# Designed miniproteins, single chains, continued (5): the designs that were tried, part 29

Each design is a single chain, and the fold is of that chain. pLDDT is the mean over its residues in the fold that is shown.

## One batch from the design tools (miniprotein)

Design m16980
Fold by ESMFold2-Fast:
Formats: structure tokens, sequence, C-alpha cells
Structure m16980 (fold): chain A 86 residues (1-86)
């Protein structure tokens, strides 16, 4: 549970940095690192789905809140990624 939340928080932090950056190379690297952080949580999410689906549901609710709170930064990072072809 906490490992997934930490990975999502790290990914959101990297996306906020990408949204603030004016360097296309830095934006691309930060987005790649954010994707890697999210992907690193996949085994823990799969384990929770099998062993504790209620804990996974709680993680999903917390992730949804974190994403909504950072939605503007996520959208800004995605817009920059589209502009540079990343």
Amino acid sequence: MEAILQAVEEALRLLEEAAASEDPAEVAELIRRAVAAVMSAAPEAERLAEEDPEALAEVERRVARLVEERREAIEAAEAKARAIGA
C-alpha cells in the first residue's frame, strides 16, 4: 500500500518539475522517470489485488485524490510532452 502511494507521489513530483521546466530534454527525462516510478508500483498493486483487494481499493481512492489535487500540473506536463513529441 504505502509503496504504491510513495511511487505515485514521486511520479507527481517529477511531473510538477516537468511542468515547471523550459528545457525539452529535461521535460522528456522527468516524464520518463515519472512513468518508471508508476511502473515500479505494478508488482505491489498486483499483490494487493490478490491478497487484500480492500487495501487496493483504498490505494485507488487515495491515488485518485492525489491525481485530482495535481491535475493542473499533470495537464501542463502532458501539454509540454505533446509539444516536444514525447
Scores: mean pLDDT 80

Design m16981
Fold by ESMFold2-Fast:
Structure m16981 (fold): chain A 97 residues (1-97)
Amino acid sequence: MEAVEEAARSGKASGEAAGLGEKEGNESKYAGGVVGAAGAGTHAALMGRSGKISKEEALEGGRKAAEAAEKAGKEAGGEEGGKKAGEAALKSGEGGA
């Protein structure tokens, strides 16, 4: 179970979807991307809470997912796409609403 790596990959894909959806005005694609990025962060946090990985590894997974989502979103949809995707993943990974 490579939660850190999988969270980073999911965050990147979600960031790309969020950026492209916002840029194209495709609301469904944009919403799915943001939700996916949040889900990737939440997944990492839940893995830590369930004891399957350490708390430190869960936090690192959320951080990497946020960084990957932000970078991919920025490349695909500019500053706004990257910022929204990164914030969604980071907040979920830290267990914050």
Scores: mean pLDDT 58

Design m16982
Fold by ESMFold2-Fast:
Structure m16982 (fold): chain A 92 residues (1-92)
Amino acid sequence: SQAVMNLNRRLATVGDDSGVLARSALDATVSGDPQSIRSTLDLALSQSISTIQRAIDNLTTISNTSSSQGSSLANQGRNLLLDALRQRQQQQ
């Protein structure tokens, strides 16, 4: 959708692993595809806690500065990464 394209464009300006993770989470939650969700969780669990936190922060910033639809989509991606962060912390 147009909202997804706008969010992906904004996240593309974040050139590090946290930007890649945030975009993966957004795309997975938008598609609702179980395989995409699983791939994003696997990606997150391979990252440092710091990288996951930065990805969450990027989605939070986008949520706060986006339209209502864009904010909802970014919050869904953020929630997926919050679950991943909790799991990653338990692996420490």
Scores: mean pLDDT 79

Design m16983
Fold by ESMFold2-Fast:
Structure m16983 (fold): chain A 112 residues (1-112)
Amino acid sequence: MEEKEKERKEVNEETATLLQIIGVQFDLDLLEKKGAPVAPKSVQTKLVKEIEKLFKEGKIEEALTLLSEALNKGVGLSPKHREKVKKMLDEAKEKILKKIKEDLKKKEEKEK
Protein backbone atom coordinates (compact mmCIF):
# COMPACT_ATOMS: atom_id res chain seq x y z
CA MET A 1 0.00 0.00 0.00
CA GLU A 2 1.43 3.36 -1.10
CA GLU A 3 0.25 6.55 0.60
CA LYS A 4 0.28 9.29 -2.03
CA GLU A 5 -0.94 12.79 -1.30
CA LYS A 6 -2.90 13.91 -4.35
CA GLU A 7 -3.89 17.53 -4.81
CA ARG A 8 -7.69 17.41 -5.00
CA LYS A 9 -9.51 20.67 -5.77
CA GLU A 10 -12.82 18.99 -4.87
CA VAL A 11 -13.35 21.09 -1.71
CA ASN A 12 -13.20 24.89 -1.77
CA GLU A 13 -10.27 26.55 0.07
CA GLU A 14 -12.50 27.91 2.86
CA THR A 15 -14.01 24.48 3.66
CA ALA A 16 -10.58 22.79 3.57
CA THR A 17 -9.16 25.40 6.00
CA LEU A 18 -12.20 25.03 8.28
CA LEU A 19 -11.70 21.24 8.46
CA GLN A 20 -7.99 21.80 9.23
CA ILE A 21 -8.90 24.19 12.10
CA ILE A 22 -11.30 21.58 13.55
CA GLY A 23 -8.57 18.91 13.37
CA VAL A 24 -6.03 21.12 15.15
CA GLN A 25 -8.58 22.05 17.87
CA PHE A 26 -9.19 18.31 18.40
CA ASP A 27 -5.42 17.66 18.74
CA LEU A 28 -5.10 20.48 21.29
CA ASP A 29 -7.99 19.08 23.35
CA LEU A 30 -6.54 15.54 23.14
CA LEU A 31 -3.13 16.71 24.43
CA GLU A 32 -4.86 18.60 27.29
CA LYS A 33 -6.82 15.47 28.30
CA LYS A 34 -3.67 13.29 28.18
CA GLY A 35 -1.67 15.76 30.30
CA ALA A 36 1.13 16.07 27.75
CA PRO A 37 4.35 17.66 29.11
CA VAL A 38 4.81 21.36 28.34
CA ALA A 39 7.74 22.44 26.16
CA PRO A 40 10.27 24.99 27.49
CA LYS A 41 8.78 28.50 27.78
CA SER A 42 11.08 29.88 25.04
CA VAL A 43 9.93 27.18 22.57
CA GLN A 44 6.24 27.76 23.44
CA THR A 45 6.57 31.57 23.15
CA LYS A 46 8.32 31.38 19.76
CA LEU A 47 5.74 28.90 18.40
CA VAL A 48 2.75 30.97 19.60
CA LYS A 49 4.27 34.22 18.25
CA GLU A 50 4.95 32.60 14.85
CA ILE A 51 1.37 31.25 14.69
CA GLU A 52 -0.05 34.67 15.72
CA LYS A 53 2.06 36.40 13.01
CA LEU A 54 0.88 33.94 10.34
CA PHE A 55 -2.79 34.44 11.34
CA LYS A 56 -2.35 38.25 11.21
CA GLU A 57 -0.77 37.92 7.74
CA GLY A 58 -3.74 35.79 6.57
CA LYS A 59 -1.52 32.70 6.18
CA ILE A 60 -4.00 30.51 8.04
CA GLU A 61 -2.98 27.23 6.34
CA GLU A 62 0.72 27.82 7.16
CA ALA A 63 -0.17 28.61 10.80
CA LEU A 64 -2.28 25.43 11.05
CA THR A 65 0.49 23.31 9.48
CA LEU A 66 3.12 24.74 11.86
CA LEU A 67 0.87 24.12 14.89
CA SER A 68 -0.07 20.59 13.73
CA GLU A 69 3.62 19.66 13.20
CA ALA A 70 4.55 21.01 16.65
CA LEU A 71 1.71 19.07 18.34
CA ASN A 72 2.69 15.87 16.46
CA LYS A 73 6.28 16.33 17.73
CA GLY A 74 4.88 16.48 21.29
CA VAL A 75 5.38 20.23 21.82
CA GLY A 76 2.98 20.73 24.75
CA LEU A 77 1.61 24.20 25.48
CA SER A 78 0.88 25.74 28.87
CA PRO A 79 -2.82 26.46 29.65
CA LYS A 80 -2.27 30.18 28.91
CA HIS A 81 -0.70 29.49 25.51
CA ARG A 82 -3.37 26.88 24.66
CA GLU A 83 -6.13 29.41 25.50
CA LYS A 84 -4.49 32.06 23.27
CA VAL A 85 -4.12 29.59 20.37
CA LYS A 86 -7.72 28.33 20.81
CA LYS A 87 -8.98 31.94 20.64
CA MET A 88 -7.01 32.53 17.42
CA LEU A 89 -8.43 29.30 15.94
CA ASP A 90 -11.99 30.29 16.94
CA GLU A 91 -11.57 33.77 15.38
CA ALA A 92 -10.19 32.24 12.14
CA LYS A 93 -13.06 29.71 12.13
CA GLU A 94 -15.71 32.47 12.50
CA LYS A 95 -14.07 34.53 9.73
CA ILE A 96 -14.06 31.54 7.35
CA LEU A 97 -17.70 30.66 8.18
CA LYS A 98 -18.71 34.27 7.39
CA LYS A 99 -16.88 34.08 4.03
CA ILE A 100 -18.64 30.80 3.16
CA LYS A 101 -22.02 32.35 4.07
CA GLU A 102 -21.35 35.48 1.98
CA ASP A 103 -20.20 33.40 -1.02
CA LEU A 104 -23.41 31.33 -0.86
CA LYS A 105 -25.56 34.51 -0.75
CA LYS A 106 -23.73 36.03 -3.75
CA LYS A 107 -24.21 32.85 -5.80
CA GLU A 108 -27.94 32.75 -4.98
CA GLU A 109 -28.36 36.41 -6.05
CA LYS A 110 -26.52 35.80 -9.37
CA GLU A 111 -28.44 32.56 -10.13
CA LYS A 112 -31.79 34.09 -9.02
Scores: mean pLDDT 72

Design m16984
Fold by ESMFold2-Fast:
Structure m16984 (fold): chain A 57 residues (1-57)
Amino acid sequence: MKFKSKKEGLRYVAEKFGVKVPEDASVDEILVGVLEEMEKNNKSFSEFVKLFNKEVV
């Protein structure tokens, strides 16, 4: 899937990963949400990368 910007792709994948992303969230805020979801629900960075590659690349 192609997005107009890397931020839109990151936002989409973060929401699919389980992160609640506000409409005006910065890239840093989205990344913090991903890290918190990893720690809270014991998800790996590898799972996030796999999801990103499937949905964005």
Scores: mean pLDDT 74

Design m16985
Fold by ESMFold2-Fast:
Structure m16985 (fold): chain A 82 residues (1-82)
Amino acid sequence: SSEEERERILLERENAILAAAVRALLLDGASREQVRALVEALDREFHAETGVPRLSEAQREAIVDVAEALVATTRAMRAARA
């Protein structure tokens, strides 16, 4: 259905924000504060372009927390290969 299609698009967009946060932490050496600002900026941009509701502060903070956890896991996996 069109509602299921919309939900998929929203999930893909939220996953894109998470991927951007992980990239900033892992590749660019971004701080937690810089990543929080990036997540807010991308969320605001998505809202401006599509009119969908913005992520809550708790949802944005959860994305930052998950991104940091994924980066820590990736670094640990790379260290284990050495």
Scores: mean pLDDT 82

Design m16986
Fold by ESMFold2-Fast:
Structure m16986 (fold): chain A 90 residues (1-90)
Amino acid sequence: MLSLDQINSLSSLYIPGTVIMTNFQSGVSQIQNMMNSGTPQNNLLQQLNSLYSTLMTQINVLNSVNPVGGQSLSNQINNTVNNLNQQINS
């Protein structure tokens, strides 16, 4: 369990789950638009991997203060990323 001082220190770097979800939804929409525009598979995979890495870093911080919320968001992101990865590789 984090101390109050550690939680306060993280608050300057802490991104709320709502902001993580907004970033996730925006990133997914961008990738879907790129797919519809005929963007090459390699470029789509790079964008998906970059989005996933960024979101997982943010969720790791969220898990330190809200493990239930972080786990829920992680599950949603993993499901959507797996679906997009399958669509790109189809």
Scores: mean pLDDT 76

Design m16987
Fold by ESMFold2-Fast:
Structure m16987 (fold): chain A 72 residues (1-72)
Amino acid sequence: SKEELLENFRRVVDAIIAWLEQVDPSAAAEVRRLKETGEEKMRKATSLEEFQAVLDEMAARIQAIVDRVLAA
């Protein structure tokens, strides 16, 4: 369900933020902003397809931040 996908998104992103707070607080702030924006867009999604598209976009943006931190 959309609710299960949203809760999974929150759980995963919160774990990433907790890790980033220890290694790169600036990157943690970037991911927090993406979490807020992504959750708002997902709540406004009128279809599962639209919800999945937002989830995929947010996952890609967060992964890019994580990859940047790991490469440093």
Scores: mean pLDDT 86

Design m16988
Fold by ESMFold2-Fast:
Structure m16988 (fold): chain A 74 residues (1-74)
Amino acid sequence: AVPSPAEARAALEAARDDPERLERIVLQIALQLADAGHDAAAERLLALASEWMRTGDVDGLIAGAEALLRETHA
């Protein structure tokens, strides 16, 4: 099942200092979005992950993922 925005934020915040764990959580959420038929949201989340890998901006990744999930659940 697709996590809530709050569940996703909590998981990502818990992993903020562990890049490998952050990557695994983001990939897991993207797979759950795709499995639920939210292909465009999964692609946007992967784009946020690519931006995070380029910039190191963990806060931007977490905020972007939460906002994306709020849009998907609306």
Scores: mean pLDDT 85

Design m16989
Fold by ESMFold2-Fast:
Structure m16989 (fold): chain A 66 residues (1-66)
Amino acid sequence: AEEAKREFAEQVAKVIRDALANAGRPVGIPAPKLPAELTDEQIDEIARLAQKAAESGDASLVVEGV
């Protein structure tokens, strides 16, 4: 469970990092796939961390927050 949560956080962090690296270039950013092992509450927690990471420009906040 913790491993699946961390893996999803790492996927989200990669998407954010790629988005930040391509800021100013229209790149089709694929949404990370939702893992079946995570609860809605865990997904919401990661989503909040992802929003904070995107606002701060630091994708590592998603992984560190999990």
Scores: mean pLDDT 67

Design m16990
Fold by ESMFold2-Fast:
Structure m16990 (fold): chain A 58 residues (1-58)
Amino acid sequence: DEAKKRAERLKRSNDLAAESQKLIAEGRARASKDPEEAQKILDFGEEVVAFLKAKAEA
């Protein structure tokens, strides 16, 4: 039953999304020190959050 597996994944995805958002905020603050490097890290972090949200909706 995919519905049960989906509910479990949704719970975990929400927890991971919250942690990822926190890391993105911290990375944003560091962007001023190393804009080029920080931008890549922030972009990856945002992509992770977007992926988790999309996966939760799927």
Scores: mean pLDDT 72

Design m16991
Fold by ESMFold2-Fast:
Structure m16991 (fold): chain A 91 residues (1-91)
Amino acid sequence: SERQQRLERLLAQFEAMFKDMDTDGSGVISREEFRDYMRRMEPSLTDEEIDALFREMDTDGSGVISFEEFVRFMARRRRLSEEEIAEILAM
């Protein structure tokens, strides 16, 4: 379906972004990797705003962002439903 193809394209975009931030290939995004990426891509954001975004994604306070946390955060910002987010994560 067009909906499924849209979600698949969106997942591919999120995977590409995550890999670009995950410079050491650990499978998680550290605070330092996130700051370095955001300073490059969104130079208008302050360090305080970048740290606030990281904490919003890192809801359990682990100090790293998993791929699932990243996808959930990005999909919610794109106004996807919880059903669509579950479908993306099951792909």
Scores: mean pLDDT 80

Design m16992
Fold by ESMFold2-Fast:
Structure m16992 (fold): chain A 59 residues (1-59)
Amino acid sequence: GSLSSEEARALAEELRRADPSLSDDLVDQAVTAASTGAPPPAGLSEAARAIVERARAER
């Protein structure tokens, strides 16, 4: 399901903490994927991918 603005910000910060090498564009794509139920973008680390997949599954 769709994330609120607060949930989206929290997810973005969680992603940056898990993988500080992520570009802002990749973080934005990952948050969008979690919000829309799309698969995580290919550029994510394993840790960041797991976070997005968890967020997707909870909706």
Scores: mean pLDDT 78

Design m16993
Fold by ESMFold2-Fast:
Structure m16993 (fold): chain A 55 residues (1-55)
Amino acid sequence: SGLEKALRVFDLDGDGTLSPAELQRVIDLADVDGDGTLDAAEQARLDAFLASYVE
């Protein structure tokens, strides 16, 4: 669920809004290994980070 929100905010679908470096930071921050599932605490951390990125 957190990963899907990241795709909306960071445009990971290839529109060119997010760099690979930022993706690595998101993975490190929320421990997102690309399985699309996170603990509630990790989802909260990811959501807060993504909310800060939204203009």
Scores: mean pLDDT 56

Design m16994
Fold by ESMFold2-Fast:
Structure m16994 (fold): chain A 106 residues (1-106)
Amino acid sequence: MEEELEKVYQAMKEAIERGIKEGLEDGSVVFVDIDPSVSREAIAEAVKKVYEELKKNGIKVMGLVGSFAPEDRERMGRFGDRLRELYEAGKLSAEEVAKVAIEEFS
């Protein structure tokens, strides 16, 4: 568990750092390839840790979505597009994000 968490955390951190160097914009979503053998719990904890460090360092990217399989990557793409549409319409809220997440991943 701890070793898996650290590997996922480092992969996410490296992907975000690379994206920032390549001109990643505020609110951008970064896709990270995650080994499908890694547990959902380890991924959730790594995502939380990365977001806490991003916030501490003043980085304003929404920017972390892991993919486990090709079909999950497609769902994540649709999720990101729907969030962008909500943002552009001025309708982005925690409740709407949760609704879209449930619809795309349930």
Scores: mean pLDDT 57

Design m16995
Fold by ESMFold2-Fast:
Structure m16995 (fold): chain A 92 residues (1-92)
Amino acid sequence: NKIEKLVKKLTKAIKNNDEEAFEKTLDELIKLSKKLSSEQEITALAYAIAEAITTAKPESKEKYLQLALKKFKEANREDIAEDVEKYYKELQ
């Protein structure tokens, strides 16, 4: 599953505090999200991204959360941005 591979890359970028790699990987996830048709798949993607962000160091979590929300909103995927924020709060 390409989404699983990209989420793994996203998590590695976060753990390495590599903002450039995070943004590049997120851009690929955004492109992939536009091909998803089922609500279940979209929800699973949002949850996986939220879970990846929770692996950040405490001082970096807000940075990666806000960056993800901004990029999804700019891509006209407010639905995914809202779900990422919702699941991020649940995982705290």
Scores: mean pLDDT 87

Design m16996
Fold by ESMFold2-Fast:
Structure m16996 (fold): chain A 84 residues (1-84)
Amino acid sequence: SAAEREARIAALRKTQESAKKDPRRDEIIAELKKTDHPVARAGLKLLENVDASDEELAELIEEYEREMEERLEEYEALAKKLEE
């Protein structure tokens, strides 16, 4: 339903806000771009597609969630690398 799509979008935004609180977030994203990780590309698509329909955003969110779940460990490893 539309309400479920909105809930998924809201959950993703909460996750994004959590990441924004990390002062090294931009450096981590830049490092991910160098490695050409799918999660970085999916995240950028979400940020760039402000005109996307709810249905299109829901599909992008599902793609992003799938990539994010598989790549979260890599993201955290890169964050630690920048901290070291």
Scores: mean pLDDT 66

Design m16997
Fold by ESMFold2-Fast:
Structure m16997 (fold): chain A 98 residues (1-98)
Amino acid sequence: MMEELREKVKELAEKAKKVMDEKKVIEVVSEATVKGFGLLIESEYPDDLEKMIEELEKRKEEIIKLVEEVSEDKEKAREETEKVIEKLIEALKKELEK
């Protein structure tokens, strides 16, 4: 599961590097990695938005480090990944308020 996600992220990064600038590669890889973790957490805690938010907060550093491992610019990878995680958490919180 985690190993498969890690391999998918590496594959995406390699393919993206062939067709776009490093800045865009980080954006694409960050989004894909965060969404992958979101789906993994959802599969473990179906229909529990509060638990999904909690798990995303707990795994934030793990997600960031995975994107950093496949990126040439570690600082930008961290910044973009944090931004994507925060946006996902905000979206989940808005869904909870409905």
Scores: mean pLDDT 80

Design m16998
Fold by ESMFold2-Fast:
Structure m16998 (fold): chain A 86 residues (1-86)
Amino acid sequence: MFEKEVEYMLETLKEIREMRAAGAPREEIEKKFREAIEKLPNEEVKTVMEALLRRSRNPDTELSPEELEKLREFEKQLKELEEKKK
C-alpha cells in the first residue's frame, strides 16, 4: 500500500493547510503541491494527487471511475494515518 507516500503527502498537506491559514496566495500553494507530487515515486499516488490538483483548478473536471476509486482509497488511508498521529 502507499503508506510512506501517504505519510509524505499528509505532511505536505499539513504544510499547505498552514500556508493557506497564513494567507498564502493560490499560486504559491499550487507550486508547493506540484513540487510534492513530482517527488513521489509511486505513479498511482501521483495520479491521485494530479487529479486533486486538476479538480482544484477546474471543479468541472470529470475524474475517471478509476481515479475516483484511487482517490477514495487514498483519502481513507490519509484519514486513518492522521487519526493515528493524534
Scores: mean pLDDT 68

Design m16999
Fold by ESMFold2-Fast:
Structure m16999 (fold): chain A 62 residues (1-62)
Amino acid sequence: SLIEEAEKLIEKAKEYIKEGRYKDAYEFANEHLRLAIKAGAPDELILEGERLATEALKKATA
């Protein structure tokens, strides 16, 4: 399902953040958000994606 794919993408984004791969994390977090919003996922999942995308972008541009 789209929700399952979104969950896989957000978990990979978290892994990339731990590895210091902030550009990859940002791209995966954005794909997660695209799928989560399209699927009508719970607000908690969408907010987690937004937080991770913001964190990854800040760290990538620092």
Scores: mean pLDDT 86

Design m17000
Fold by ESMFold2-Fast:
Structure m17000 (fold): chain A 62 residues (1-62)
Amino acid sequence: GSVAEGAAAGGAAGRAEAERGGDASTSQMKGHVAGYEVSGTAEGGRAGGAAGEAELRKLGQD
């Protein structure tokens, strides 16, 4: 993995969480797997990407 891959995965996770909290959809099932299945949005992708990058950095350090 890389920071870019983590950002994409984090973006998808963020989007899936947002959709789950506000509006349920079948895309949630695919979104929880990988960013490439849902494709993170600008609003959700940035927040999720930051979280993904932080996790990658933590794992890389450990």
Scores: mean pLDDT 49

Design m17001
Fold by ESMFold2-Fast:
Structure m17001 (fold): chain A 64 residues (1-64)
Amino acid sequence: MKLSEEEFDDEVLYALTLIRVAIAKKNNDLDAAIKWLEEGISRIKNPELRAELQKLLDEIRAEK
């Protein structure tokens, strides 16, 4: 099945990004958490979801 980002998209990427960040934080791997947040922000088009990920990115960067 061929899906575009618009069809598939922002909510699934947001949920997957949060799951990956949670796993990385549980493993004390802040670099992985930052990487997943940056990737999620670059791929998500919804400005509200991007803002939520940006907030998490800022919080994790402040911990380093």
Scores: mean pLDDT 76

Design m17002
Fold by ESMFold2-Fast:
Structure m17002 (fold): chain A 85 residues (1-85)
Amino acid sequence: MKLEELAREAEEAIKNKDEEKFKKIIEELRRLGYKAHAKYWEALYELSKLKEYNPELVEKMRREILELAREEGDEELVEALEASF
């Protein structure tokens, strides 16, 4: 599935600190209608830049992604996010 391929590429882009590749992947996710997945990966990218854990920022991002996932009807992502945070 293209979503799984894009998710793998997003993870690799974060690991390699490849901002240009990451931006292209996020734009493709949004183009395909995966807004919640795009927001999830943007949140992970921003968190990867933090030197210290910020629980308020994590909780805010989690709520925004959950709201989008519910609007998109992505039950798998909703369940994964509820289990991960």
Scores: mean pLDDT 75

Design m17003
Fold by ESMFold2-Fast:
Structure m17003 (fold): chain A 72 residues (1-72)
Amino acid sequence: GMAEEIERELREIYRELRETTDVARLVGLVLRGIGLYLQAELAGVSEEDLKRIQELYNKAIKAYREQMKKLE
């Protein structure tokens, strides 16, 4: 379903954000993650699914911030 696909893509984005040193790619990945989170909220997924998606989204945002900080 939509929630499972969003969770899968957010996990992939999180992995790529931790491994990527290209600033342009980091920005593209975080924007994609934001879009997936907004899609989940607007689609009205269940509160349980949205909570899992929010946790994955928050991990992705944190990974983006940490990687950007390292690259200065």
Scores: mean pLDDT 86

Design m17004
Fold by ESMFold2-Fast:
Structure m17004 (fold): chain A 86 residues (1-86)
Amino acid sequence: MDAIEEQAREARRELLRLLAEMAKRGVTKEEIIEYLIKVEGIDEERAEEIAEKIYELIKEIEELGLEEVERRLERLAEEARAREAA
């Protein structure tokens, strides 16, 4: 029980730390799109969609701080888990 949930929490924290570092470096949406296309081999339309979501998270971290964004994501994860358990 919960090896998957623990791995998911750890992956989420790692992702948030990475996004916070990207925010500090001033990474642009265009740089994220370029990475997704050139390194991950994602098509342009899909890469733009993913990059938009990543960029929104980076902006939230810049405006609200890492701790607040982490708190919001934890609440969303708890709500999703509650719905699945019901």
Scores: mean pLDDT 72

Design m17005
Fold by ESMFold2-Fast:
Parts: sequence; structure tokens; C-alpha cells
Structure m17005 (fold): chain A 77 residues (1-77)
Amino acid sequence: SLDEEIERLREEVVERAKELDEEVRELAFQALYEIGAFENTRDPAVLEAARELIERIGELDPELAALLRELLEAVLR
């Protein structure tokens, strides 16, 4: 199900973030927070904040950014 896919992707983001520096980990948890807030509000400003965080993470760890993009795409369905 979509809910199971979203939960799996969140777990993959958390596990990847644990392997990285504190700065990247903090950005990852901020991105997860904004994605969760977007699920509840559907606010375009929250979505934009999530996308900006993912872009910043992409410069530091492309694999983590890819997981976050997959998560955001699942939430947008």
C-alpha cells in the first residue's frame, strides 16, 4: 500500500541519516518534519521548504536526497 511505502521510505531515510555527519542528519530530520507537515496541511509553502532542504542535502549526500525525493513523490500521490 502507499502508506506502507511511505513508512518504508521514512525508515530508509532515518537509517541513511544515522550513517552521516550531524549536520546532514539534522537537515534530514528537518526534511522529514516538513514532509510530515505537508502531509497534514497540504500547504505549498511547506512543500517548497521540503524541496529546498532536499536540494541542500543533495549537495552533501546524493543518496539521502534521492530517498527523500522518493518519499516526497509518494506523499504527493
Scores: mean pLDDT 87

Design m17006
Fold by ESMFold2-Fast:
Structure m17006 (fold): chain A 81 residues (1-81)
Amino acid sequence: SSYANANKYLQQVYDLTQQALEAAEKDVDEGLKLVDQAQKIRDEGVSLSNGFSSTLLRRYGDGMVDYARETVEKRREELER
């Protein structure tokens, strides 16, 4: 079902954003690359989904990507001080 596909993509986005947060502790550039990968997976999931599945991917996927990006960017700024 399209709902199961949305869950699959949300899980992939979640896993990549968690990996990004962990990677950023050692290498913020690697963290940002993983955030970019999560965004691409979210965009792919949205393009392959319709109706409610697309809406779920946008709402939850965007939140996960935005949070991870903000957290990694803040880490980068702290290291540049």
Scores: mean pLDDT 83

Design m17007
Fold by ESMFold2-Fast:
Structure m17007 (fold): chain A 90 residues (1-90)
Amino acid sequence: MTSVSDEEAREAAEAIRRLGEEVAALPESDTSRRAALEAAAALLGMIALNAEDASKEAYRALAEGVRALLEADPEAGGARRLLEEAEKKA
């Protein structure tokens, strides 16, 4: 399996946190918001599969935030599914 080092996991968690903040600032009708939500869900899925236990607590909180944003946007159904699958496998 491809493993994630502590430093890489930390950097990835920071990137996801910033992405979540950017997504929250976007208008719901903006096409870029949907693309950002899909990117966030995919990135969370990748990290969930490869991160060590210490990193899981950080991105679990971020995943909850992203999920809340996805549920507020009915057009982001695809990203919501990716996030659900990633959380299920974490």
Scores: mean pLDDT 57

Design m17008
Fold by ESMFold2-Fast:
Formats: sequence, C-alpha cells, structure tokens
Structure m17008 (fold): chain A 75 residues (1-75)
Amino acid sequence: SEELERRVRDAREGMRAALNAKTKEEIIQLVKKYLEEGREDAARAIIITYHIKNKKKPVITQEEIDEELERIKAL
C-alpha cells in the first residue's frame, strides 16, 4: 500500500529528526511542524524516540503519546 509506505517513511523521518535534535525546544518545534503538515505518524515517532532516548520509561502508551501531542498543540 502506498499509504502504508508513506506512513513508514514519515515515522522514520520523525525518528531521525528526534535523534538529531539537541534540545527539548527543538523536539517541541519538530512535533508542531509535523502536526501542522498533517504528518501525525512523524510527530508520534518523535515523541516515542524522545522518551526512549531520555530513558524515562521502557514503554510509552498510546494514551501518553496522545496526551503529549495535545499538550504540545496547546503551546
């Protein structure tokens, strides 16, 4: 599926962007940018990658991701 391939590419792009980000502010700006572009899979990948990189939890739930996305949208 072309849609699935695009979603996988977006998730990989988001992951790489999060790995290259040096500050929490850069993470927030990247998430906002991808959300404004309608690329939610990239935004979700950034949040997941950021949590793994910072070793805050071994697993992040969908509910926690949704809450973080809503919080960033409100900024």
Scores: mean pLDDT 81

Design m17009
Fold by ESMFold2-Fast:
Structure m17009 (fold): chain A 100 residues (1-100)
Amino acid sequence: SMEERKKLARELAKKITDSILALSDAELEQRAAQLQPTLDAQRDKLVGDEDAMVDLLVEAYLHIAGASEEDREKVKSLSLEDKRYLLEEVNKRLLDAEEA
């Protein structure tokens, strides 16, 4: 159902956010730096492809979070709409934590 899909996206977003927030500043910087060459290469190639940019951002968060193969496959199985919802939930949770 739609409710079950949204519940799955929320649970995955929580796992991703909790994993990122558990990182030290040094670990976060290191993992972000590992993505920079991929982001630079893909950004130029994907200019104007909003759907591919959603997939790129999802992959970036999964990498920073150190997501398990099982959780990566669950995220990969989500529709583009559900991936956008997941990104919104991750961003909201990260902003809420910064204000705490």
Scores: mean pLDDT 80

Design m17010
Fold by ESMFold2-Fast:
Structure m17010 (fold): chain A 110 residues (1-110)
Amino acid sequence: ALSVAEQIKELALEISKLIGELVTAGLNNSPDFDSIRDELYGKIDEMERLAGQFPKDDRERILEALKGLRDSVDRMVDAARAGDVLGMTRAQMRALAEVTEILLTAERIE
């Protein structure tokens, strides 16, 4: 339980960092945008697989937050393609709120 919780926390912090990097890359039309996006989706996929090791109630919370996170990342990608700075900022804030929910869920697992 503790080992899985620590892995989820580490992965959530990595996802938070990648969200910030994706926004910066999108705003600057960076050639690294697609690479950062793919890494971010890969980390979300890994957390989804790892969530299967959690107790049922915590698993459902994490899966719900991961769905919201994926939707928010998709919105960030769409906003970046459209040059929509405000849309990207809104999507970033929602993504970080989902990461916070994951971290709080992991923190309650003793």
Scores: mean pLDDT 86

Design m17011
Fold by ESMFold2-Fast:
Formats: structure tokens, C-alpha cells, sequence
Structure m17011 (fold): chain A 71 residues (1-71)
């Protein structure tokens, strides 16, 4: 399932600005801090773990965003 380009772009921006990889837990915490629901945060973290693995790097998020744009 597609999680939405906007959510992935927010994650990518955070990773690039803070120069760190995101674990599953950090992805969930970040999205909740941005006002997304727990259900949405869990769904996004699950899809990223399945597609790119954990921890998610900037390069992983860029590849995932490209996949979303092609659907």
C-alpha cells in the first residue's frame, strides 16, 4: 500500500537535516510528533521496513519516494 509522498518527503527532510538514520521506533515517534495518528505512523513504519529495511537511510527514503511517484 502507498503511504503517501508527503509523509516520505517529511521523513527524508528530517534525515537529511539531522544526518541520522531512522529506526522503526524513531519513524513512529517522528510521525506522531508531526500530528499523524498512531495507526498511520505504524502503517508507514511497517511499509518502510518491508520495502527498504531498518534503519532507514536518506538513500533508502529517496528510493522509496521514487517508487511512490511511479504509482
Amino acid sequence: MITGEEIVEELLKYVKENKKELTREEIIEFLISKGYSLATALSVAHELEEVVGMPATAEDLEKYLELLKNK
Scores: mean pLDDT 77

Design m17012
Fold by ESMFold2-Fast:
Structure m17012 (fold): chain A 70 residues (1-70)
Amino acid sequence: SAEIKALSEEAKELQDRIVRLTREYLELSKSTSEAAKEKGKKIQDEIFELNKRLVEIRRKLEAAHEAAIA
């Protein structure tokens, strides 16, 4: 239960960060400046890493739920 709660909270924080970064990326994509393009690339890389972490946490949540039932 405690582990499931901790993993659920981490998943929510990662989802919230991805949403925020996606909004920033969309605003930056309206700009033609080199600085905005560089920042946009860094945001895309961060979103990619956060999504990888979110997938791993979701797998751990599924395993924890299976262990609680079995």
Scores: mean pLDDT 84

Design m17013
Fold by ESMFold2-Fast:
Structure m17013 (fold): chain A 88 residues (1-88)
Amino acid sequence: SSIEFSEEEIERLRKVIEEVLAAARPTERSPRHDELIERIRREAPKELEELVERIEEAARQGLLTERDLIIIETEIGIAELVAGVRRV
């Protein structure tokens, strides 16, 4: 991966994903679910692979909203920006 995440960034992302999973409930599937899941899988740090698999399974079961997936994707994007600044 061209982006290297710090331990602090990984721990923050882990907590966000765990909170989203803890709030999982039956919901309406968004037409953007597959796109958002693909982006999360592609962009998430390797250390969170197990949590990404749990997100994919929860989304497949109709337990995650589009907003839940956007929250995770946005937090990964923020972590990537922070990681980029550390390359000075």
Scores: mean pLDDT 78

Design m17014
Fold by ESMFold2-Fast:
Structure m17014 (fold): chain A 69 residues (1-69)
Amino acid sequence: SLAALQARLAADLDLPVEAIRAVRDGDLEKALELVEEAVRRKHPAASAEEARATAREIVDAIRAILAAA
C-alpha cells in the first residue's frame, strides 16, 4: 500500500512521515523545510548550503519513488 511505502521511506531515510506526505501532496515548500530540518539535526556541522542541497536531493528521490509506485 502507499501508506506502507510512505512509512518505510520515512523509517529508511530517518525522516518524519509528514515530510513524505508533503512530497505526495505536492507541498514542496513544506517538504523541503521538514527535510532540511532533519538534515541539519543529523549533520549539525554541515553548512546551510550543504543542508539545503542535501534536502533537495532527498525530496527529488522521494518524488521519483512515489511516482513509480
Scores: mean pLDDT 83

